# Ledger of designs, part 48: designed miniproteins, single chains, continued (5)

Each design is a single chain, and the fold is of that chain. pLDDT is the mean over its residues in the fold that is shown.

## One batch from the design tools (miniprotein)

Design m17642
Fold by ESMFold2-Fast:
Structure m17642 (fold): chain A 71 residues (1-71)
Amino acid sequence: MKLTIEQRQEVLRNAAARLKAEKGVDSISPKELADFLGVSVEELSKIARGEINPDEERLQALLEKAGLPLP
């Protein structure tokens, strides 16, 4: 099973929301989100644009790294 571009963007949005909640802020930098997920800023940007389609295992690893529940 492979996530759609919309589902990938939703995952990134949820990760950003989690990090914002943890820090008690309304905004975070792309660098902070990338570090939180354990990826580079460039990789994060490509995932957000749908240029990279991570497999399920890679995406699950990113979700766990972000402290989000696995599907």
Scores: mean pLDDT 68

Design m17643
Fold by ESMFold2-Fast:
Structure m17643 (fold): chain A 68 residues (1-68)
Amino acid sequence: GSHPSAEAARRGAEGVIQLAEQLGLTGERRERALKYAELGIEHAEKGDIEAASKAVSEGGRALGFKTA
């Protein structure tokens, strides 16, 4: 469903994928970032916005961002 929160979570997950490619990540760090991005998309499609947002946040952490 086209829920605004689900769409935002999906865009966040796509952003994690794009950043992993731009940063040239390889190996375990890349796999971790992509795994969390996939989980974020999957949860967003199921309507679990809280789980989707958490997965996207973990993807960002895998990219090296410290949570504020």
Scores: mean pLDDT 76

Design m17644
Fold by ESMFold2-Fast:
Structure m17644 (fold): chain A 88 residues (1-88)
Amino acid sequence: SAAAEAAKLTEEARKEGREASRRALELARRAEADPSSTDAEVQEMLDLADQLHEKSKEAYKKDVKAGMEYGAAAGMVAMMASATRIAS
């Protein structure tokens, strides 16, 4: 059913968002452990946020909720990148 497909897209978006948040946290910890890596770790976070933002735009074409989940994940990763850069 359309409802089942929408629910599956939303769950995939949440799963990818959780994985992205874990990766961003790992990158932030690496920057904290080695401040000389901060620019590289922040750039990887920004690239990840851009990828999630593109997925958000594509997901919106199929399901608004899935698009919102990817968009929220992109925003969170971008905020973590900014916080990591400010802390260095």
Scores: mean pLDDT 88

Design m17645
Fold by ESMFold2-Fast:
Structure m17645 (fold): chain A 83 residues (1-83)
Amino acid sequence: SKVEALKQRQEQYQGNIELLLYTNPDKTFRAKEIQELAFSEPVSNKTLYNALKYLEDKGFVTNEDGKYKITEKGKEEFKQKLR
């Protein structure tokens, strides 16, 4: 359905951000850097910030002074997605 397709796309955007942060666990990234590095195609600010807010609300990433970093909870969740 269209709803399932939208959910799949949102999960892909979230997964792209988690992959970037997971592969760089000791680094912090500004939203603009994530926008440039995490995605194979250009994404809007709205799409970026919706995905970042979701991950932050779930406790998978932290935001300190506009810099994002993956949490231990986020690493565990992402590892489960990789199987």
Scores: mean pLDDT 83

Design m17646
Fold by ESMFold2-Fast:
Structure m17646 (fold): chain A 70 residues (1-70)
Amino acid sequence: SLTDEIINLRKELEKKYGKETADKIVELMLEISALQEAIAKSTDPEKQAELQRRLDEVRKELESLIEKAK
């Protein structure tokens, strides 16, 4: 299930990056999932483009967070 996958991923990320960073990564991943669902449910091209832009921003934030992790 998604819940079990998120719990397991959080534990794995916690070992690699620490708890605070792992929590933020999981939060961003959940936001990505929600945006993907919103895009799939929308038939408005302008709204889809806006959601895709937000998705790209969240993905960049996740990438930046991982690069910053120490």
Scores: mean pLDDT 82

Design m17647
Fold by ESMFold2-Fast:
Structure m17647 (fold): chain A 103 residues (1-103)
Amino acid sequence: SEAEELRKRAEELLKTTTAEELLDKAEEIAKKNNDGATLGQVTALKGSIEGKAEEGRRAAEEELAAQAKALEENASEETKKAREYLEKALLMARLEKEKEKKE
């Protein structure tokens, strides 16, 4: 289903976020050791991963939020209608029983 595909995408983005955190630590170590060559490579890779991870994660979150809202609104409308009809049916049934009991 579409929801399953969105969940799988979110899981992949979480894995990418973990990789970004590891790159952050590598950047700090490179700065501490004044290793300009390693720092340059880490910064380039971090920029590439951050850009894609952030964009993909935001898109996935927005899609998941939209799907959840649509499902909630649809269920709410049907649930409200079902409850209104059920209450009306129960009221009519009670009125019929009272009428038969009195007459």
Scores: mean pLDDT 54

Design m17648
Fold by ESMFold2-Fast:
Structure m17648 (fold): chain A 84 residues (1-84)
Amino acid sequence: MLAELDPAEQRLLALAERIQRYQQEEIAKAGSAPDAPATLEEELKKLEELADELGFGELEKEALRALSLGDFERARAIAAEMLA
């Protein structure tokens, strides 16, 4: 259950949920879904652009980058640093 996650994991989920919500609101505004990224580099670039739009700092961007690469341990470590 989400409520059983530690604070660092909860922070990562909050960042991911905020990005997903922003994407959904942008789709509603534009009347169309954004194009699916063709490469991992395009996915990471779009993620950084969304993080900038949401006012995320460098640690938040690095945590999201680690999550998108499937490096959960690194993402969690960065999230813990953000909470310190």
Scores: mean pLDDT 69

Design m17649
Fold by ESMFold2-Fast:
Structure m17649 (fold): chain A 94 residues (1-94)
Amino acid sequence: MSKDEMKEKMIELLEELIKKEKDPGLRTVLEHILKEVQAIPEDYSEEETKKILLGALEMAISELEDVAKRKPEYAELTKEMIEKIKKFKEELEE
């Protein structure tokens, strides 16, 4: 996967998660992560870009897992979102 493909897929994933998220605090976190991904310079290497994206995915998983523990009414939605993030993380770790 190219740098541009990785960034584009990450942005698409984050935008989908933001639209589905019911917790306003977690939406704010996901929006912050989206801005960080959008701000990755084009002169960064594929390896540098991948590291930033992997870090962002790990942060998103941790935040979603915390929300699932504290707000069980959102648990099923949060679980689905975590699975989508983990799948994309596996694609990046190729």
Scores: mean pLDDT 80

Design m17650
Fold by ESMFold2-Fast:
Structure m17650 (fold): chain A 62 residues (1-62)
Amino acid sequence: GEISPDIEKLWEAALNKDKEEFKELLLKITKKLPEEEEFEKLFEDAHKLQLEIEEFRKKAEE
């Protein structure tokens, strides 16, 4: 597919608030882990974005 399965897994981990999986996938994809503060912010931002996308999908259905 156009999108790597690892990237799809990364976003699923963000949606499910699975920090460990998100961290492992991020390292695998980028080959570099950001600093702890940047990582925490990135994870929180990704989780928030995925929740907003899920809400949008639900709203679009009804």
Scores: mean pLDDT 77

Design m17651
Fold by ESMFold2-Fast:
Structure m17651 (fold): chain A 87 residues (1-87)
Amino acid sequence: MLPPVTEVPLEDPERPLSDAEIAELRARLSPEGQAALEGFERGGHVPEELTRGWSPDSALSEEERERLNEDMVLLQQLVATWRRRRE
């Protein structure tokens, strides 16, 4: 059976994840990661400024790059959980 063209209703787009999950992720994210999460939650996408920081020409230290990678993994989980709502 082919599914009809149906998008998951956005009745609670502000709660695609539990408040506890959001609070936990925020507590573990770097300040930049927290800003990216807030931007995503309001705009629905990660700011390009964050992704530009991943450029090999960036002056970021290896430690900062690893921090961003960890933040991106957490953000990926957040996005994946939200996407599950869309099926």
Scores: mean pLDDT 58

Design m17652
Fold by ESMFold2-Fast:
Structure m17652 (fold): chain A 65 residues (1-65)
Amino acid sequence: MATFKLTNLNEVQMRALEAELLKEPGVESVEVDFEKKTMTVRFRTEETKERVAARLLRSGVGELL
């Protein structure tokens, strides 16, 4: 599992990101904490975690904690 800090997203955008990440191959679950603005993701493989982390960092909306 990995936890990401979310930046520049409102609640609607965080829900949309949750839905998009759940469609990613190798993502098993996503849990969003709206109060802390964090997202915990369960991955099947380390490669999936690295891909998702890189995507969120490039988008400027999330960083790995």
Scores: mean pLDDT 81

Design m17653
Fold by ESMFold2-Fast:
Structure m17653 (fold): chain A 69 residues (1-69)
Amino acid sequence: SLTARLVGRVLRIVADMLEGDYEGAAKTAEDAIRELPLTPEQRQHLEGLAAAMRAGDKEAALKHISAVL
């Protein structure tokens, strides 16, 4: 299901964040945008998540994670 695939990608993003791999987390979000049949709202939140990760904005990143699920 799309929900299970989204949850799997979000868990990988969170794992990368915990490892301090913000670039890897951003790339996982970008891969999800390219590979998953997302709604426009889900896509916007994953785009915001990738941008927040590259900016080092952990608070914005967590907000986007909550919104996409």
Scores: mean pLDDT 85

Design m17654
Fold by ESMFold2-Fast:
Formats: C-alpha cells, structure tokens, sequence
Structure m17654 (fold): chain A 62 residues (1-62)
C-alpha cells in the first residue's frame, strides 16, 4: 500500500519519525509511505497528532 502524508514543514519530530519508518520525503511537507500497512501509517499519524494536536496532518491512500 502507498500513502501520502502531509505534515507541517516545521514539524521536525514528525519528519524524523516518518523517515525512520521508511517514508520517502517528496517535499518540505509531503512524505510518501510505500509498502506501509494502513495500521502503521495511521499509528504514525496518530502519534504526531497527539504530540501536536493543532497541526494540520493528513493521510491519503494512493
């Protein structure tokens, strides 16, 4: 499964977590998670939202 994850460009903790999980950075605020399960992708997004609840983070299935 491939997912597009959009996170604020200044959220370095989210960027680090996504890169450690193997997501590919495609822009300042866009990551592509290829080969991720839906559970894994949602868990990462949920963790970031819990830490920064006012951040505009989206998850889109490609």
Amino acid sequence: MTYRITVPADNEEAHAALERAGAKREGDDVFVAEGFSETTARAIVADVKAATPDADITLERL
Scores: mean pLDDT 75

Design m17655
Fold by ESMFold2-Fast:
Structure m17655 (fold): chain A 73 residues (1-73)
Amino acid sequence: SAELELGKLKAAAAEAVKALFSDEEEQRKALKRVHELVEQGRLEELPEELQKEVERRRKEVEKALEEEKRKKE
């Protein structure tokens, strides 16, 4: 569902920000910006490094869900 996909994107974005920014204040500012852009469907406006990290984290979340579905079926 779209709601589930948005939730996964936001979770991936939070992990990406923590991975790319070591300073807590910079993490907080980046996370706020990323969440705003994710909610508006404007992820492509993020810096390239952030976009790549978010996509990588999202793929890991999707793999985890795939494994859970496989175990149930």
Scores: mean pLDDT 74

Design m17656
Fold by ESMFold2-Fast:
Structure m17656 (fold): chain A 76 residues (1-76)
Amino acid sequence: EAFKAALKEKLAGKKVVIKGSLASATVRAVADYLAEFAEVEVIHEEIEGVQVEVDGKKSGVERSVIDTLEAVAALL
């Protein structure tokens, strides 16, 4: 899809930091998706969602995989 291709291009050579509960299926799904394109670091935080950081820019806390991926795209 166009979204996946654009995200892959924009994240090439970048590190994404993902903050959220390591027990969360949403955190794991986001980390797995982004690890296909970029270096991913997951930091355990007891929050009800996922926050991402790229190039020193932080997203808000998102609760779905799709919203989190869109937040990553918005930081780029």
Scores: mean pLDDT 78

Design m17657
Fold by ESMFold2-Fast:
Structure m17657 (fold): chain A 80 residues (1-80)
Amino acid sequence: MLSVEQQAQQLIDEMKELKKKLENGEISVKEAMEKFKELMDQYQELAPQLTDPDLSQKLQDELSDLSKLVIEKKKEEQEK
């Protein structure tokens, strides 16, 4: 079983990969929203267990960046 810190790093890596795919147009906004929801659910369960402040901050920053990108891409689709 992965440690909490290893799970947090894996989640950061997954968020970075999703952001890259969304920025490059390799994934649809709908699929990105579904994956983002799954990542948010994982974050909600993991965050209370995470005691490393640097890793916690990195996780929050990546989640915030990804959330903003998903919202922006969703707005672009709704305006057409």
Scores: mean pLDDT 80

Design m17658
Fold by ESMFold2-Fast:
Structure m17658 (fold): chain A 106 residues (1-106)
Amino acid sequence: SSRYDGLVNLTSDLRQQLLENPTEENLQKYIDALKELVRHLLELGLPDLPYLLDRIIEELEFLKTLLPKEFHEKIDELIDLLRRVREGRVSEEELAPNPEVEKALA
């Protein structure tokens, strides 16, 4: 879908920005975009969603090794959230639509 492509591209761009300039603002933007990507994947009801989530978690664990230690807690919180998504143990409020992500996709 065009929305899926837009979210993948946005998340990739924000990941690059975070690696080049590791600030709390860039980390939060990346987390918010990735949460919206996961929310969209849930809405699509893909049968391979657990596989996709496992790959995202692996990428986050690798990203964590490249970031300052002060950001590791936020990345661990996100990894825990995605594991709970995989297990069907999340509320819609934890993946609520984010207006800032919608603006970035426009």
Scores: mean pLDDT 85

Design m17659
Fold by ESMFold2-Fast:
Structure m17659 (fold): chain A 63 residues (1-63)
Amino acid sequence: MEELKKYVEEKVKELSDPVFQQRARDAAEAVIENAKKLGLSEEEIKQLVDDTIELFKAEEKAR
């Protein structure tokens, strides 16, 4: 759990807007919880976190 939280924090720092940082953090935490319930591996969960952060980066750029 702790390693995944660190991974999320490092990825969220790629966003410049603190509102998008908070939204991305909340979304990534929800993804981690759901993926763990489905029995996904840590590598699979990290990929889902990356995909989630990329969506928020695209939204921040599009505005």
Scores: mean pLDDT 80

Design m17660
Fold by ESMFold2-Fast:
Structure m17660 (fold): chain A 92 residues (1-92)
Amino acid sequence: GKVEELLKRLEEIIKEMDKIMKQLKELLANPPADFEKKKQSLVKKFQELAQEGIKLAKEALRVAETLEQINRAIGMLLRIIGMEEELRLLLK
């Protein structure tokens, strides 16, 4: 159903955001000559994924039919917000 498709896409977005976070941590640990360009590209992709994820989580909450679906959508929304805060702290 539509809710399950939204929740599956949210899981994919969170997985991609986690991958980008790991790449950013690796760049900070061993900065290459093109560090600033690579950092800016990864941060932009992360922010675009976070915005898409928040929109999908809100849509999932709007069309959710069960408490289990609501709890999953809220959990994923909070995880995205937590990852945005981790990025903010990482870049200070």
Scores: mean pLDDT 89

Design m17661
Fold by ESMFold2-Fast:
Structure m17661 (fold): chain A 82 residues (1-82)
Amino acid sequence: SRKEIFVNLHLMSISASAIAIRRMKEHQGDNPSASAIALAEQSLASAEGLLREYRDYFTPEQLERAEEDVAEARAIVAQMKA
């Protein structure tokens, strides 16, 4: 259904944001630039927003994976800011 496609697109977007943040940290190494940190924070905010807005539309399994992706992304952004 259209609703199922829509939900899957948002889940993919959350996952893609987490992957992008991880890759950004790997490319930046121990001294991430201020611009890289800003982009990572923006990507995290987007993923957190999607999770907040569409949480109730996810199955329990989908929600668990999305929460795990956001938690990992949040931890990586915190490491980049340290």
Scores: mean pLDDT 86

Design m17662
Fold by ESMFold2-Fast:
Structure m17662 (fold): chain A 90 residues (1-90)
Amino acid sequence: INLSEEERKKEIEILEEAKEELEKALAALDAGDEEAFLEALAKAEELINSIKNPEVRKILLEGLKGARSPRELVENLIKEVEKAIELLKK
């Protein structure tokens, strides 16, 4: 449950980068750029999968459930990443 300060900082950096990729995916959807959308989503998924904290991983996995569209999936993932960052900052 408790990460070292260095581990916490590293996971925050990974989540901030994942959020940037998810925001790029959302922008690509709005632009109709399917290739850019898939590339950004794949990068975000790789970053999320690198998170070692089990509580953070549970929050992120909830973002993958119940989405009815690609846009809803990305919006849910952004919200869950923001929650995970706040959890790690405490």
Scores: mean pLDDT 78

Design m17663
Fold by ESMFold2-Fast:
Structure m17663 (fold): chain A 71 residues (1-71)
Amino acid sequence: SEAERLAEALSEEEKLGIMAIGEELVKNGKTPSGVDPLEVLEELLKRIRENPELAEKAKAKIEEKKKAAAA
């Protein structure tokens, strides 16, 4: 599937960054409700690929996740 192909192409850090951005979008209501999580992941990956600024955001979110995990 496309979602599996995308997941396979991502590093562990990139996956965490995308998940963190996805979580923020869901919390902000900017992602459609009732959408499959894999479709959200696919859309986020597409956006990150098109926008390098989102990749920077993903890295920042990964650092926040590491800090939260350390607490």
Scores: mean pLDDT 61

Design m17664
Fold by ESMFold2-Fast:
Structure m17664 (fold): chain A 75 residues (1-75)
Amino acid sequence: MELLQRASDALRAGDADTADEYVKKAIEEDPSLAVAAVSVFAPFRDNPEVRERLREWAETHPLEEVRERAAALLK
């Protein structure tokens, strides 16, 4: 789970680019982390770029639970 922890730290530091890279790597290595990866964006959901990312996850991810979680974070 190290990559998602690093993504969270990057987001808190204002480095969305680094956070995006770690999230992508985490999901590629373990698809079961996709839900946790979506949750990494939760504290930053008021950021327009983060909201755009969440919309992409809600529309494109094949797992229903991931799509539902991303959509819930956009409310």
Scores: mean pLDDT 75

Design m17665
Fold by ESMFold2-Fast:
Structure m17665 (fold): chain A 68 residues (1-68)
Amino acid sequence: SVVDDALALTEAAEAGDSDTATTLATDLLATRTVEQLQAALTYVQNNLSGDRLKRGAVILRALIDKKS
């Protein structure tokens, strides 16, 4: 699901694993709609905190902006 993929992205971002984060971000950008990415961002904002939320949300917003 888009939520599971976004959660994996936020985990890689929190860990500072730039290679994994880039791979997951590229896949999300290629396979997901703007509406799906917005839903994933909303889920992340409501369910995560700290550095995982901060770093993950930055990447998800960038993907939404690029897809728009």
Scores: mean pLDDT 87

Design m17666
Fold by ESMFold2-Fast:
Structure m17666 (fold): chain A 94 residues (1-94)
Amino acid sequence: MQEELLEEGRKKYEEEMNVKTEEEKEKLKEQLEVSREVAAALRAIGHLIDLKLLKEKGGPKEKIEEEIEKLKEEMEKLPESVKESLEKALEEIL
């Protein structure tokens, strides 16, 4: 009896998961991709802050170029609208 109740619980969980259509599954994948883009945007902002600090302190040109390269790598992962905003911020720092 207890084993049958555990099996029924597992079956109900599988049924709930199976109610997720392929369309809902694709929507979740899109949401995960947006989360990945947000993470890339946060890393890009971090590199902008580091670049601003390096510029203010008169840091070595090599370090400034390295931070610009890292920023550009993160920007490549972002939509054009976000990339344009970050490029404008970079111009204000440079």
Scores: mean pLDDT 74

Design m17667
Fold by ESMFold2-Fast:
Structure m17667 (fold): chain A 99 residues (1-99)
Amino acid sequence: SSSLESLRKSLLDEANRLKAEADRLSALADMYDALAEGYRDMAKQLREEAERNGPTPELMDEYRYLESLAREYTEEARRLRREADDLRERARELEDLVS
């Protein structure tokens, strides 16, 4: 029936919307992981400087700040990936309803 076909199309359109949103969240998570790696690399350079020339309070404060930023971006990336996985699961459930 045309009514059933319209419902089927609407569910598939919603599934595609959820998958597109999940892809955007995954891409954002990848960007946050890259930022976290950048901050970890900067922190590593400061740690190596401290090992060569001795730690200063200022150097250790900057090190802790960069490690904190890396941690925050890593945690946010994990949160976004979990949200993306949830959206993909919902999309699969909708696709299964119209199979």
Scores: mean pLDDT 91

Design m17668
Fold by ESMFold2-Fast:
Structure m17668 (fold): chain A 64 residues (1-64)
Amino acid sequence: VEETIRQEAERLKSLGLSEDEALLGAVLRYAFLRRDFDLGSYIGKLLRDGASPREVAEAGLARL
């Protein structure tokens, strides 16, 4: 899990995303590939409530 997320975050950084944005994007992609819609909904709620990309990414990782 960690290696897959790390590789995706590196790919997203190569496309011009910041480290925090890349990590969040990698977590979201992993949740989507696992069809984990509960995690996706939780992340969406945190973002709507004003959590930073870093805080959301760390919360998502803790639930994977």
Scores: mean pLDDT 76

Design m17669
Fold by ESMFold2-Fast:
Structure m17669 (fold): chain A 85 residues (1-85)
Amino acid sequence: MKRAQEFADKRMEESMKAYEEAAEIARKAGLEEEFNKAMQLAKESIAKGATALRDTLLRAEGPEKADEYHKLAIYAAFGYVAKSA
């Protein structure tokens, strides 16, 4: 219901924000190479890329917010692939 186009646009905005946030976390932790590898994996499989990115974010920040970073990794991988398509 309502406009599906608005829903898709909101989803893209959230995904792009997640990508920027994940990139910032990885850069500050010195894990930029791992971040880039995860994004390359996401082009072949979003699930594989998201898993690799989740592991990178957990190494940067620790397990305290593991569920939050898992969600962030999925959105970031999706946003990167969608932007690159």
Scores: mean pLDDT 77

Design m17670
Fold by ESMFold2-Fast:
Parts: C-alpha cells; structure tokens; sequence
Structure m17670 (fold): chain A 89 residues (1-89)
C-alpha cells in the first residue's frame, strides 16, 4: 500500500520551522510536494521524486507558508495517496 503523512507545524515567528513528510510505496511511486502561502497561492513546487520504500523528507517552512500538500502517484499520474500539513502561528 502507498502511504503519505505530513505533520502540522507550529512556527516561532523569529525562527524557521521544519515539516516532516513520510512516504512509502513500491518502485514507480512518484511524490510531489507543494507549499502554499497564506493567501492560498502556490509558492513552491518541487520536482517529482521517485521512492521505492519508506522515505522521509524534511521541508523548511517560513512564516509566510500556510500548508504543505503531498501527493503520491503511480507512473501514469494516478493519485494513490495525499496529505496536507498546516503551518500554524
């Protein structure tokens, strides 16, 4: 089975935070990570990363970030799992 988890993060306004993203899936699973700002605009979109087992990503979070969306998909682009973590103040 393909799984995606991303934890909510609470920021200290004077320091950058880190969000932890965990993904697992078979060979051919692709992970897309996107960060949205507090106005709901796409701020950063990472290139797709292929995973073949449990993989953890640590994503630096800024005060202007509102959420991290993670999507796991197969080689054809079919979504297998998705999760969203919130950035809290």
Amino acid sequence: AVTVTVADVTLDPDKPGTATVEVSGPAGTEVRIAIYDREGNLKKQYAPVKVTGPTTFEIRIELSDSSITVVAQDASGKILAAATGRVLL
Scores: mean pLDDT 79

Design m17671
Fold by ESMFold2-Fast:
Structure m17671 (fold): chain A 69 residues (1-69)
Amino acid sequence: MKSRLARLISAAAIYATAAEMLGQKEVAEKVRKLLDEAIKYYDEGNYEQAEKLARESVDLAAEAIRKAE
């Protein structure tokens, strides 16, 4: 679980950076906010919520990249 969550967090961070480079700064900010919330839940020991938020951040970042011009 922890290893999988770390991979999701890393993927979200990479996609957020890509979205920002494509001019999607607002989406990158939303992705980073979700990622920060995921890390907060992880620190609190709520790994299930942390994983859900990490997955949501990855999905949001991937969608933003697909919609980028």
Scores: mean pLDDT 77

Design m17672
Fold by ESMFold2-Fast:
Structure m17672 (fold): chain A 97 residues (1-97)
Amino acid sequence: SEKEKFEKVFSEKIKEYSKGYLPDNPAELSEETLKKLVEKAKKVVKEETGIEFEEGFYEIVVSLYFELNPELLEKPLEEQIEEFEKFIKEVLKKAGL
């Protein structure tokens, strides 16, 4: 389907991007924080694109964001969620979705 084709292409592009920019030490997130950020990513992606990707896609997006912005790990969870939402919207816009 068209949806599956878009999901595959977009997921592969994000995976390629993260591989090129992954630092040696990945960001350490609590299970609760990761869960909340993944759920936020799902909501934003669905609202912006109408598409629901597989779970691993959202985990990559979360990991990529905090690997690029490790200083945010020291901020309150509410601020982490707000900054992450802005990042997702920018990534989707840059990807043409």
Scores: mean pLDDT 66

Design m17673
Fold by ESMFold2-Fast:
Structure m17673 (fold): chain A 115 residues (1-115)
Amino acid sequence: SRAERLRELAEEILRKASEETIRRALEVIKRLLEERRDASEVASELSPEEQETMLALVALINAFYLEGKENNLSAEEIAERVRERMLELGLSEELAERAGEVARLYYERAQEEEE
């Protein structure tokens, strides 16, 4: 499926990205979600590599969100699945935890927009 191909591409990008680039991308996504801002507002502040990594993280988190919602998973269960997958991709425990927290916040914001 198209969603599976996007997920596979996102995972390949994350495997090749540096830990510093992933950390920066996660910090930017978290800030955008906390401030309820559009990614387009910060695109000019990011390098092409940081933009690609940010898009990969958002695509992967969104894939877990959609799959989790279809299976009636909580925000915490979706966050844990994202954390576990990040560890499987070779990310540090610190970055995996940060990705899980971003996934939880992503779920909360997505639910607010549907209400």
Scores: mean pLDDT 81

Design m17674
Fold by ESMFold2-Fast:
Structure m17674 (fold): chain A 87 residues (1-87)
Amino acid sequence: NLEKIKSLSDSELIELTSKAVREGNWDLAFLVAKVLLERGMEKYANQVKNAKTPQEIFDILRKTAEKFGVSVHDVATALGMIITLQS
């Protein structure tokens, strides 16, 4: 239900994207990642793309995870999906 997904917070959408990927629910993962992209999450994806070292990537992911109150793994998964879709 797209309307229900659009009612979720950014943090809940990040967690839902990660959960959908873990469960192999790619249709849900793509749908939720598109909603995150529409909410301006491309900003964080661009920060990751502009990073020059693994340490810089990890620092960006950690700061983003702290901002949204989610795990670094959940952010990495969600931003990875966004990077794939925004091409």
Scores: mean pLDDT 85

Design m17675
Fold by ESMFold2-Fast:
Structure m17675 (fold): chain A 72 residues (1-72)
Amino acid sequence: MTVEEAVERAAEALGGSPEVLELLRKGAEAVLAGDVDTGSQLFGEAARLAKASEEGKREVVRALNTALDASS
């Protein structure tokens, strides 16, 4: 799974709002640039803003892990 695919899946699981998608994309970009702290914070903000279910949070964690693996 690519980082883009994981971000799109997380955005869909969180209800597909443009603001949530933007936070997830910025989070992935930060992680890929080596700023894991900022990336993790942005992924957390996306989940909080969306009031994510446990399944939604799982997809956010998957997107974060996919970005971390791609940055290594």
Scores: mean pLDDT 84

Design m17676
Fold by ESMFold2-Fast:
Structure m17676 (fold): chain A 80 residues (1-80)
Amino acid sequence: MIPEKLQPFVDQKLLTEEDVELAEEWAKNPPKDERLKPLAEEMVKLYEELLNSENPTREQAIELSTTIGLAYIVEAVSKL
């Protein structure tokens, strides 16, 4: 379930429910693929910064979304 702090960014389509779920998943279970580890670490860092901010910014949400997008590309290329 999406944290209430992040719901406005999901409503604005800056983040998807899948983006939030992926960040939570990789915070609990980091990916085993060495190519994804740096992106996962950055995603978890950005996700935690958003959750810990009293006033999370659109810039933080965009940065998280961009990092997640890059992770999807790397994972897709790895499965080719």
Scores: mean pLDDT 79

